# Designed miniproteins, single chains, continued (2): the designs that were tried, part 36

Each design is a single chain, and the fold is of that chain. pLDDT is the mean over its residues in the fold that is shown.

## One batch from the design tools (miniprotein)

Design m5306
Fold by ESMFold2-Fast:
Structure m5306 (fold): chain A 74 residues (1-74)
Amino acid sequence: SMAAREQMQLAVNRVVSEAIERLEAGEDPEEVKKKAVEELRERLSKIPGVGEADIEAAVKAVEQSVDFFAEQLK
């Protein structure tokens, strides 16, 4: 469970970092959010011991992060 949590955190951090770079490069926030969610879901689906509730929470956190950073870059 701890190893799964660490792998989830690394996946979330990577996806958010890539999304921020895309936003800073001037990519469309809706497309960035869509790609971030798709990449996150794919990465999390490959981690043993990750439940659906954990995936939903991570997706929500990533969407909120993208929305927040898109607002900050206006």
Scores: mean pLDDT 85

Design m5307
Fold by ESMFold2-Fast:
Structure m5307 (fold): chain A 61 residues (1-61)
Amino acid sequence: MKFEEIKKLLEEAVKNKDIDKLNEEGTPLIEEYLKSLKSEEEKVEAKKKVQEILEKILAKE
């Protein structure tokens, strides 16, 4: 799964205030994406991008 697909799902769930989707679909997808990465450096970078996106989305809400 591509990071952009995760970003769209997170943005849609937050916009709709659907916490269940964030927990049930968002969190597992992020975890699967992180596990699919080959290096620890890529995992750290991906976690930073996820945190940045969530911070921006929540700040706009």
Scores: mean pLDDT 71

Design m5308
Fold by ESMFold2-Fast:
Structure m5308 (fold): chain A 80 residues (1-80)
Amino acid sequence: MSFEQLLKQLKGFIENNIKDEELLKKALELIDEAEKAVKAGDKEKAIEYIKKLGKVLIEAGIDEERVKLLEESLIKVVEE
C-alpha cells in the first residue's frame, strides 16, 4: 500500500473515531503535513509529524497500543 493510500485510510479512521472537533482538525492537519513532507523528500520531518499525530490520537482517546502500531506502520512506509 502506498503512503498516500495509507494516509487516506487513516483520515477515514480518525474522522469516524475522534469526536472532539479541535483534536480531529489537529490530527488531519498533521496528516497533511506528514504527506507534504514525504512528497518533498523530507523523511525526518514526516516522522516528526507522525509522532506528533500519535500524541494527538492518544489525547483524543484512541487506544495507546493501537496508536503505536499505526505510528510504526506509517514510519516503516516513510523509511522504505
Scores: mean pLDDT 82

Design m5309
Fold by ESMFold2-Fast:
Structure m5309 (fold): chain A 67 residues (1-67)
Amino acid sequence: SKLKEIKEKAKKLKEELLKLEDADEAYAEAVAKAYELGLLGINEEIEVDGQVFEPISTISEVSPAPA
């Protein structure tokens, strides 16, 4: 389900944030929750340790080519 996918991404985001030496656990948890709830700003894209987490604003992905 989409909820499970969102939670998995939020979990990965938190884990990547916690890998940073200057990471604040409370901050990492807050960011992960904000991502899961879609509370991040419309223009906000989070990049952590080479992982890009786009805001949850897209309902579906657009295929580059029709099958």
Scores: mean pLDDT 58

Design m5310
Fold by ESMFold2-Fast:
Structure m5310 (fold): chain A 58 residues (1-58)
Amino acid sequence: KVQELVAKLVDLIYEGAPLEEIKKILDEIAKLVGLDEEEKKEAWETLLKNIEEMKKKE
């Protein structure tokens, strides 16, 4: 389920996993929900901002 992948994505971000691993989960979510390239790019940019913020709160 997409919800399970989203939860996994959040866990990876809080664990400080490599960006490559985080992107793989985002790619899986995008495949399941049928995101196009533009939507995927926007989602990735949003994630990068959130990851930077969360890493500073460790």
Scores: mean pLDDT 75

Design m5311
Fold by ESMFold2-Fast:
Formats: C-alpha cells, sequence, structure tokens
Structure m5311 (fold): chain A 88 residues (1-88)
C-alpha cells in the first residue's frame, strides 16, 4: 500500500541520516539535531524560513563539521525528502 511504502521510505531516510551523524562528534550531532528540528518545523509553516535554515545547515556542515560540499548537499537532500514525506 501507499502508506506502507511511505513508512519504508521514511525508515530508509532515517538510517541514511544516522549514517551521516556517525561521522560527527557528540556536540556536532546535538547541533545537527537542533538544526534538523528547526528545518522540519519551518518546512511545514513557511518555505522561505526553511530555505534560510537549509542555508545555515549547509554552511555549518561545511565550515564547522568539516564535511565536503557533496556530503552536505546529500544530507540536505535527505532532510528535504524526510520533511516532504512527513507532509504526506
Amino acid sequence: SFFEELKKKKEELEKKIEEFKSKLDEEQQKKLEELEKRFLEAFKENFLEAFKIEEEIRKWLIEEAGLSEEEAEELIKLLREKAFLELL
């Protein structure tokens, strides 16, 4: 069913996000979780706010967390997909 497929997709996305978090230290993981929560909440209310938070996440991942631009884009893509699926 559509509902079962959405659940599986969400679980797959969560696992991939956890894989990225495994590359970060404990403090960086806590910061990312804070940013994720803000992004997901903004995505439901105001797309412009969500875009600004996305930019903040991208910058933080590259400049502070030490991830490559490619890794940062992949994580942002996963977060967008997760946010979109939670609306369905």
Scores: mean pLDDT 81

Design m5312
Fold by ESMFold2-Fast:
Structure m5312 (fold): chain A 72 residues (1-72)
Amino acid sequence: EAEKLVKEFQELIDKAVEALEAGDVEKAREYIKEAEKVVEKLAEKVGEDHPAVQWGRAAVEGLRRQLALVEA
């Protein structure tokens, strides 16, 4: 299940990046929100200290920062 969550997270991050590049702010917001939910589930399974969880949280923060710049 953890491996499946990692794959799901990677797909959501890719979709969020594509939406941001297209200027689709609403879709980017939804994909980022979904990715955050997946990383929360991953943290519940493998622990907050796991490298995949740490990377996932950093990726979500980066995308949220990028989204804020697009919305500005």
Scores: mean pLDDT 82

Design m5313
Fold by ESMFold2-Fast:
Structure m5313 (fold): chain A 60 residues (1-60)
Amino acid sequence: SKEEIKKEIERKKMLLNFYEIVRDAVRLLSDPETAAREEAVLDRYIEQLKKEIDELEKKS
């Protein structure tokens, strides 16, 4: 239903915000080499969530 899609969008947006905060923390707290490696992984998760949110918003 549209209500279920809306809840899934809200859940994914919350998770996206969490990963963006983690990425910013890694940039501030880690050495440059460690930050680069960890950001590469986090950026993949962030990109995937943004794609999933976009697809769900097109269905709502």
Scores: mean pLDDT 84

Design m5314
Fold by ESMFold2-Fast:
Structure m5314 (fold): chain A 58 residues (1-58)
Amino acid sequence: SEKQRRIAELVRRVEEALGRNDQKALDEIVSEAKKDPEAQALVDEVIAGFEEMRKRRK
């Protein structure tokens, strides 16, 4: 469960960085997530979801 816990923490950090528009923090988290394909997939999904919501704003 350590791996699942670490992945959940990375996802949470991504959400917080996205909310603050902290691109520096996002880059660091993405680099960390690259260590595990599962972590990278989840992080990418969160970023894509946030990006899609942003695009739907008028």
Scores: mean pLDDT 77

Design m5315
Fold by ESMFold2-Fast:
Structure m5315 (fold): chain A 68 residues (1-68)
Amino acid sequence: MKIKAINDKGGEATVELDGDEIAEGVKGKLTINGKTYNGVITKVIDDKTFEFKLEETGIIYTLTIQEI
């Protein structure tokens, strides 16, 4: 599943999940500023907002869904 999102710093991001659902524990890839990072959904806040943790850096982004 590919998702277009806005991160908590106001930037555009693309998330490609390894599944077809936005759920805690789902792995995927976050692309921001032309760089792609592996990560995992750590928390679903609401129907449009979730937290995605990058495996390499440990940074957590709060992502707001714009398009699925």
Scores: mean pLDDT 82

Design m5316
Fold by ESMFold2-Fast:
Structure m5316 (fold): chain A 55 residues (1-55)
Amino acid sequence: KSMEINIKASKKAQEEYKKREEENKVVTKSADERGDHHQPAVKIANKEIEKLEKE
């Protein structure tokens, strides 16, 4: 037991948070890149990403 456990937990949480953000961004980009260029779908995805970014 040491500060290393705290640091490891913090880093793990940070990595998980970043992974979630990256996944959400990929979903939004995927919709944009599909070539449909239909904004309604992108707007829905952006709203969900904003919600997840807060927590």
Scores: mean pLDDT 62

Design m5318
Fold by ESMFold2-Fast:
Structure m5318 (fold): chain A 72 residues (1-72)
Amino acid sequence: MPIDEREIAEAMVRMVAGVALSIARQSRDAAAAEEGVEALRALAERHPEAAAVAEEEIARLRALAAELAAAA
């Protein structure tokens, strides 16, 4: 069922985003947030059904990356 694959893809996106946000905040490293964005973009390309949630999480990581870069 395409809907079950979408739920799995969305869960993967949320997990990757959560890990990336945690690492970036703990390390205070904009590069870690940018790596998270790249990983989420790759997931969205492979799973376009999860693109909407990936886009939301990418926006969060990009905001954090900008904040961390401005603090440097």
Scores: mean pLDDT 81

Design m5319
Fold by ESMFold2-Fast:
Structure m5319 (fold): chain A 81 residues (1-81)
Amino acid sequence: GENLEKALKDLEAALEALENGNVAAAQRGIEDALEFAKKAGASEELLELLERALQAVRNGDLETAIELLKKAIELVKKELE
């Protein structure tokens, strides 16, 4: 649905932001994606991945944040099929 499509765009933007060292933009993107995922009634697995990714960004654990974002993006793509 539209909310999951918006979540996907925000997560892809957040991943690009992290790869470019823009932690603030990545944090905003994950927060926005989490809100859209909640509105979409996304799986508990997706919501937990997004909350963990947000925590990793806040803690400066960028390697873990990137890995969690990649997993979340793949899960959103699967849920949109």
Scores: mean pLDDT 87

Design m5320
Fold by ESMFold2-Fast:
Structure m5320 (fold): chain A 72 residues (1-72)
Amino acid sequence: MKRVEIARKALEKAVELGFITPEGAENILRVIEEDPDLALPILRAMAVTARDKGYEEVAKIFEEAIKEIEKL
């Protein structure tokens, strides 16, 4: 499913940038794989959290992923 693939790529980049642990990303991705409708609310919450913590590049990655999913 395209939504899950978009979320996976965003989470992998967030791990590379040190925003979230590999274990945390895996747990979030599992939730999205079980209920893909949760992808948008989860990514929106993560974008806000990243921005609030000063991870501007991570916030942009999540915002781009949200935009891609909204086009589906």
Scores: mean pLDDT 86

Design m5321
Fold by ESMFold2-Fast:
Structure m5321 (fold): chain A 87 residues (1-87)
Amino acid sequence: HMTKEQLEKKIELYEKRAKEAEKNNDYVGMARAYTEIAKAYLELGDVEKAKEYLNKSIEYYQKAVYNGKIIDKETLKDIEELRKKLE
């Protein structure tokens, strides 16, 4: 059971990770970070921000695949589950 305070700290942590991944052109890291942020916003009930970060995760997932990178099965499952709940 994650509290609102814990979810807000998780969002802050993954926003920092996304910025670090961006500096390194790490599209896999960006997709992972935005997926975790989308999950946290959905748990907070902020559907609009969850959709926004899901769209960012999909964008960077597509960029990673285009550049020949493989995204882990766990992140792909999380994106699929978020799409089912938000689309």
Scores: mean pLDDT 86

Design m5322
Fold by ESMFold2-Fast:
Structure m5322 (fold): chain A 52 residues (1-52)
Amino acid sequence: SALEAALKAAQAAGAAAAKAMEAATDPAERAAAWGKLLAEAARVEALTAELA
């Protein structure tokens, strides 16, 4: 379903953001990756609630 596909995409994007945080050598890059991680975590929560 579209919701399940969106949830999978949000989970993958969150994992990519976490990896970007580990790779970041610049504090600004790390902060940007952290913001992305939080946004994707919020999307996962919203989509999980919608699927419940």
Scores: mean pLDDT 84

Design m5323
Fold by ESMFold2-Fast:
Structure m5323 (fold): chain A 72 residues (1-72)
Amino acid sequence: MKEAEEEARKLIEEAEKYIEKFEETKNVEDLEKARELLGRASRLWREHGLPEELGERIDELSRRVLELEERL
């Protein structure tokens, strides 16, 4: 589980950076990348029973990505 948790945390951090980059650049590819990374993190979280804290963070960022996509 250590490897899965570490990978999920890295994916979440990268997704946050892509969301931040999108807000600066308005490049839709950055949003698409963030969504992909969050999807991968969510799968790891569900498959390995990772901490609820990570699930909450994934949900928050996924909601933010959806809101930003709706503004396009």
Scores: mean pLDDT 83

Design m5324
Fold by ESMFold2-Fast:
Structure m5324 (fold): chain A 66 residues (1-66)
Amino acid sequence: SMLEEKLREAGRELGALVRQLIAQGKTEEANRLRLETLEKVSELLEKGDIEGALKVVEEGIEEARK
């Protein structure tokens, strides 16, 4: 599915940004963002809401860039 491919790519981008935050010494911020995003994504995927999961990951990416 194209949507599942987008979700995987967005997840990789968020992962890279989380690693950058850790490298910058922002470990607590990085871990909080990662855990909050994973919790929301897991709940949405359990409901079959792949579009909602993608949106949550994209929001996490935007937060990591600030």
Scores: mean pLDDT 86

Design m5325
Fold by ESMFold2-Fast:
Structure m5325 (fold): chain A 90 residues (1-90)
Amino acid sequence: SELEQLANDYLKAAEISESQGTTESKRLAAVSYEKAGVAYEKLGKYDEAIKSYEKAAKLYEELGDKEKASKAYKKATDVAVLHLKDIVLK
């Protein structure tokens, strides 16, 4: 699907941006990881969503953006809780 292609493209863009190691490339990587997380969440790919949100949160922490880091960690936790409920209630 187009959403799956977009999720994969955001993830690749985030990884490339993160590898460049500048403040601006880290911010671009964090935003791209967030977008990948949202897309994977909509696809029901919860493990990929959690990892993407956690990477975004870590990058926002490195950038000193505590509010965005907190929001990204909350997204990862919310997805993890939903995933754990699905495992336990099956």
Scores: mean pLDDT 85

Design m5327
Fold by ESMFold2-Fast:
Structure m5327 (fold): chain A 60 residues (1-60)
Amino acid sequence: KKKEEIIKKNKEAEKLIDKNSPGYKRRQRFLDDLYKRAVEGAKKLGDEEGMQLLEEARKI
């Protein structure tokens, strides 16, 4: 599958970048954006339980 190639290339690319590279920071920002988007969605739905689940997932 395409996933296998993506995973291998991603691991190799990570070895070549440093912690200050745009790629590393972009990855962390991407995860932060996903979390914020999910929280906003839960707020619009009034889903308080969903927000708690998102907080738990973020700790990982």
Scores: mean pLDDT 68

Design m5328
Fold by ESMFold2-Fast:
Structure m5328 (fold): chain A 75 residues (1-75)
Amino acid sequence: NIEKAKELLLKAAEELRKAGHDELAKFLEDLAKNLENMDPKETASMLRTLAQYARSKGHDETAELLEKAAEELEK
């Protein structure tokens, strides 16, 4: 569900802004706006990679939101 994936990406962006990661938050917001024009499988793979990076930096809630967004794109 692309609509649900967009919602999850915007929530992840909000958590990143609260953590002071404004540029990454803007990247996710722009991604959410353009999501319908992107390949879902490739985008899901990218989001899973970003989730691993977020976990490595201690941003577990952001990582979970990104993983859920990837799952919604793969349905």
Scores: mean pLDDT 85

Design m5329
Fold by ESMFold2-Fast:
Structure m5329 (fold): chain A 74 residues (1-74)
Amino acid sequence: SPEEAALRALLADFIERYKDATVEQIRAAVEGILAGLTPGSLGHRRFSDLLERVKQAKTNEEALAIIEEELARL
């Protein structure tokens, strides 16, 4: 679907852009993207769940793995 394709592109761009970022920077970036998404949309729901998972990450590798898993499920 167009919405799933847009989410896939967004997550792929995120991984490339933040590959060397700290876990704090990754969390802040996910929060920023979530704030720009339409409340109640598929993207907003998936990024809300993604943010809660990323908040539990201890390292940038863990945070990026969580985002890669989300991308793989699309």
Scores: mean pLDDT 84

Design m5330
Fold by ESMFold2-Fast:
Structure m5330 (fold): chain A 68 residues (1-68)
Amino acid sequence: LSPEEIAELLREAARLLREGDVDGAERVLARLAALGAPEIAQEAGRIVREAETPEEAAEKLEELADSL
């Protein structure tokens, strides 16, 4: 996985969170782990669990993607 591919998956998860599809977002993060970025997937999963709203989680996932 390239940083660009990881960023694309994180932005897809963020989009799903903004649409209210939390299960879809978690499936994207599970796929990210399976494709070879388990540490990033774990951090993203922590963001989703600790955020107060799906919108906050989406914003933080977009920030994580931009940091790659």
Scores: mean pLDDT 87

Design m5331
Fold by ESMFold2-Fast:
Structure m5331 (fold): chain A 60 residues (1-60)
Amino acid sequence: MQDALDAARDALRLAETLEGEDKERLTELAQRALEEPTEENREEVNRAMLEAGHRLGTEL
């Protein structure tokens, strides 16, 4: 449960750096995980975060 809530909070912070559809999708998934902190919702949030992170890029 706590891991799902932590993932949702991290996803909301990441969503603030995004725009358009990616921001909406990540925010929606994060809110869903906050309301229903299930393993499935946590996995969907983590997957969306990985996809968004890949698009943002990260400096070494």
Scores: mean pLDDT 73

Design m5332
Fold by ESMFold2-Fast:
Structure m5332 (fold): chain A 55 residues (1-55)
Amino acid sequence: REDELEARVEALIAEDPRASQREIAERLGVSPATVSRALDRLSARHEAELEAARR
């Protein structure tokens, strides 16, 4: 279920990279704290992916 939340947060950020945690939380119907945790996990994962892509 955490994976579903992460996927939704990622999709919203991909659609609007400037979307705030508050906006994402409102669209998903969750608290901003929940979005913040999901963003921390996505950030760590995307950093690893970007490192691999850049070589």
Scores: mean pLDDT 70

Design m5333
Fold by ESMFold2-Fast:
Formats: sequence, C-alpha cells, structure tokens
Structure m5333 (fold): chain A 88 residues (1-88)
Amino acid sequence: AMKTATFTYTTSSGIKVEVTLTVNADGSVEAEVKIDPKSKKPLSDEDIGEIMVAAARLAKEKFGADGVEVMNAVYQALGKARNELKKK
C-alpha cells in the first residue's frame, strides 16, 4: 500500500523546506520538496545534506524505507524545487 508523510525542516543556515515522501507498494520512493520562497539564500551543499539525512531518518523510522532510495528521491526533488524557485 502507498504511504505518505510530510514534514518541515529548517536548515542550520535558516532555510525552511517542506518535504513530502511517498513510498509506493513496489518500494520505490518519490519526494516533493517546497522551499520557502521568502528564503534569501540559495541552498548550499550543507543544506542539501541536512535535508537528505533528515528525510532518510524520518522515512526509515515511519515506513522502514531504504535510506539510499529516500536520499536519491529527495536529492532529485531538491534540484527540481531549486529550478522552480528560479522561475519568475
């Protein structure tokens, strides 16, 4: 069965993100990330790492999901969210 969880995370640099994780019946993981458009700072590699680790931990605790699958999905979603934030 499909399982979904949403959480908000604030990076050490003060960037607020909302992460939605979906674990499909086949074990594949999908992620959607929304970056607070009021954030005046671009995501650094440290911010990306913090978000990925937080998401992997949460998904493992709630769903027993594979941390690598979660981190890969979140990394791709962060890239998409950064590109969407650049669209005016």
Scores: mean pLDDT 77

Design m5334
Fold by ESMFold2-Fast:
Structure m5334 (fold): chain A 61 residues (1-61)
Amino acid sequence: MTREERLERIAQEVLDEHPDADLGTLVKRLVERLREEGITDPADIQRAVRLLMELYAERKA
C-alpha cells in the first residue's frame, strides 16, 4: 500500500465510521486518527484532509 492509498483508506474509514457527522467533526476525527497511526507530517495531514473533503462532497451529491 502506498502512502497515498493509506491516507485515502484512513479518510474513507473515518467517513464510514461517522456517517451523520458534519465536516468539522470529520476533520477533527481524521487528524486524531492520523496522529494515532503515527502520521504527523503536515503535508500528509493536508493531503488526507483534502481527500476527506472530496469524499464528503461526493457523499452529499
Scores: mean pLDDT 81

Design m5335
Fold by ESMFold2-Fast:
Structure m5335 (fold): chain A 55 residues (1-55)
Amino acid sequence: SPVDQLRQQMQQQLQQAEQRINSDPTLSDEEKQQGINLVRSRLQQQLQQQIQQLQ
C-alpha cells in the first residue's frame, strides 16, 4: 500500500540519519541521542502529513 511504502521510506531515512549522527566524532552520546530523537519526531510528523495527503 502507499502508506506502507511511506513508512518504509521513513524507516530508511531514520536509519541513514542514525548512522550519520552516530558517526559524528564531534557529538557526545547525549547529543547523539537528542539528535536522533529530533529526527525521529520530524520524520513522524512528515509521515502523518503525507498519509493525510493520500486521502
Scores: mean pLDDT 84

Design m5336
Fold by ESMFold2-Fast:
Structure m5336 (fold): chain A 68 residues (1-68)
Amino acid sequence: SAEENLKKLAEELKKDPRFEVELIGNDKLVVRELGDPRRLIGLALRVIGDYPDVDVSLEGDTLTVTAK
């Protein structure tokens, strides 16, 4: 499910010290880049490619991934 995928993604990203990761409920993941926000572009493209059941929004230093 989208929710299970977001939970797994959160655990993966939490291992990277450059990211602050928050899972809100089971359906929204918020990722903040602590250094260069341009690095979130690569992450957004990866998420779009790997997870067709989520929506992705990139604003400033923050990437938001929401279950459809």
Scores: mean pLDDT 81

Design m5337
Fold by ESMFold2-Fast:
Structure m5337 (fold): chain A 82 residues (1-82)
Amino acid sequence: KKEVIELEMEAGVYLVQLAVERVFSEKEEVRKLADEAIDRIGELITQGDRALKAGDYEKAIELYKEAKRLGEEAIKKIKELE
């Protein structure tokens, strides 16, 4: 259970970082990429939260890990564009 919460929190940190890039980036490409990533990661977190409420901890872990992975990829891609 604690591993699930940790992964959810880590995915949430990437959402905050992407929101900062969306608001403060001077580059339209970066803002667009951040916006698309926020939508995708948010959907995965929502699905993970549903799995967690259903008691499916393994599914929740899988979904939160994917959300975290997408967040890592999006931040890396943003750094390449900056």
Scores: mean pLDDT 81

Design m5338
Fold by ESMFold2-Fast:
Structure m5338 (fold): chain A 100 residues (1-100)
Amino acid sequence: DEEVRRLLEEAIRYAQKAIEAAEAGDLETALRYLQEALRLVTEAEELKPSPEIREARFFLQGAINSLEVGLKKGDEELAREQAIAAARDAIDALERALAA
């Protein structure tokens, strides 16, 4: 499915931008990019449900939750580390979905 492929490729780009923003310490920008990646992955899952797409959605949700909690509570360093790790796991799952 060409549309699903485009959505997953765009989601990977946003997740990569989120990692870059988080590594630079811009957690608000990282959160916005992760939210966009989640929107794209959710749309892709609705079009073509797969275990890999579902796995990516769970990792992106985890990354978003870590940043939201960290920003609210001021534990930004831990939130940054957790979000980067989860975003990397999401990219891995998305790349596996594209290879399937």
Scores: mean pLDDT 90

Design m5339
Fold by ESMFold2-Fast:
Structure m5339 (fold): chain A 67 residues (1-67)
Amino acid sequence: SDGEALGALLREALRRLREEVAALEAQGIKPSGNEVVEKLREIVRELIREREASPRVATLLEDAVNA
């Protein structure tokens, strides 16, 4: 279902975001809130392409990260 697909993509986006932030922090770099949000948007765009998300799921994810 679109809800299950949305949940799976959101969990994967947050997992990747945590890994990227942790990698920066391991180097002594603390990203700003704006930088973290921009990384999340990049990850969401990549996941929509990689997973060939339905237009509905893509719209819901884009709306969530651009609100």
Scores: mean pLDDT 83

Design m5340
Fold by ESMFold2-Fast:
Structure m5340 (fold): chain A 77 residues (1-77)
Amino acid sequence: GTPIPLDLEEARKLAEEALEKAIKEIGIEEVLEDAIASLSPERAERLREAYEKGEEEFKKELIEIIMETVERARAAA
């Protein structure tokens, strides 16, 4: 499975690399659909709004959602 690093800076770099690879391999629309299927309705709506603004905004928003999840996991550990 995908490793969850303890370092937030390394987590962000891995998330950014994974996102770029996914977009290259399956396309941005499929990445959006996969992300929405795993997110809460509120976060899914937030991600859809970012997608409508453009690819760069979509990438930024998805990375922030991932980082929020990583930080929450660290706080719970």
Scores: mean pLDDT 77

Design m5341
Fold by ESMFold2-Fast:
Structure m5341 (fold): chain A 58 residues (1-58)
Amino acid sequence: GEIEKEREFSRELFKKAIEEGVTVNELLNNEEGLELSREIGEKLREIGDEIEAELKAR
């Protein structure tokens, strides 16, 4: 269901946050004034699209 989709997205987001050295909240919010979060924001969009495609393909 939708909850499971959100869980997978959250898990991947957490992994990316660790990899990039930022918090999950910063990745999620993509707040202005955070140079790092701007770059991560682009990666997050691509990752989100990949996760969506993977989940739909299963």
Scores: mean pLDDT 61

Design m5342
Fold by ESMFold2-Fast:
Structure m5342 (fold): chain A 59 residues (1-59)
Amino acid sequence: TSAEAAQELIKIYNNTTDPATKTLIEAGLTEIGKLEDPAARDAAAQALLKKAKEASAQE
């Protein structure tokens, strides 16, 4: 769910040392918050989580 994805994104944000990953998560969460369609919000949250995990794994 988007809520579970958001919790995991916050966890990655707090643990990452990469400023680019932090910026990605901040910008992505802001954009997700603007979406009115629940399905679009969930899809965007999952896509952001995948990108954040990939970026964090590259550290």
Scores: mean pLDDT 77

Design m5343
Fold by ESMFold2-Fast:
Structure m5343 (fold): chain A 60 residues (1-60)
Amino acid sequence: MNIEMLEKILEAMKRLGAPESVIKAIEDRLKEAKENKDNQEKVNKALADAMSLRQAFLES
């Protein structure tokens, strides 16, 4: 579920034309979440970080 939300955030940011640095940061968070899928705390932190990056871009 949380990994799926991370993928949706990444897809949305790519569609919105977010800067390469933001897209890369979200991709890194998604990779970390996938590698640590059994660690709920790590997955939740990655999702929170990605949501913060998305919110910062949208509020610009």
Scores: mean pLDDT 80

Design m5344
Fold by ESMFold2-Fast:
Formats: C-alpha cells, sequence, structure tokens
Structure m5344 (fold): chain A 87 residues (1-87)
C-alpha cells in the first residue's frame, strides 16, 4: 500500500540520519532520525504492517541508547518485541 511504501522510505531516511549522527556525533541528526522512525511506525501501524512497525520501534530504541536515554530505549525495545509477536 501507499502507507507501507511511505513508512519504508521514512525508515530508510531515519537509518541514514542515525548512521550519519553516530559518525559525526551530531545530536540533531538523532532527533531527525527519531522523527522519521515515529512517522514510519505510525504509517506501518495504520497499514497493519507489524514487522515494519517493530523495525521502526527497534531503530528508535537504538537512537535513544546513543542519546543515553535508557528508559525510552527499553520502552521502544519492548514495543518492537510486542509488534513482532503480532507479525
Amino acid sequence: SKLTLEAEILEAFGRMQFWLGKKTGDKSLYEKAIEQFEKAAELAEEAKDYELAARAYENMAEVYEELGDKEKAEEYRKLAEEYRRKA
């Protein structure tokens, strides 16, 4: 669906921004990556593509780990696991 395609594109952009953020240490790129992954998860959920939603949440958890936000990282890891069980 169009929602699934848009979610996949946003997930790819988020991963690119996260990779660049890790390479440069630019925290603004981490914030942009989180925003892309949030939008990707929303679109994936609307499309009922639970595997894609799980990947978006897993990517958000990794970004929050890099930011040192252990609480949010754990929250999103649990969400990703829950969505994978639905897939």
Scores: mean pLDDT 88

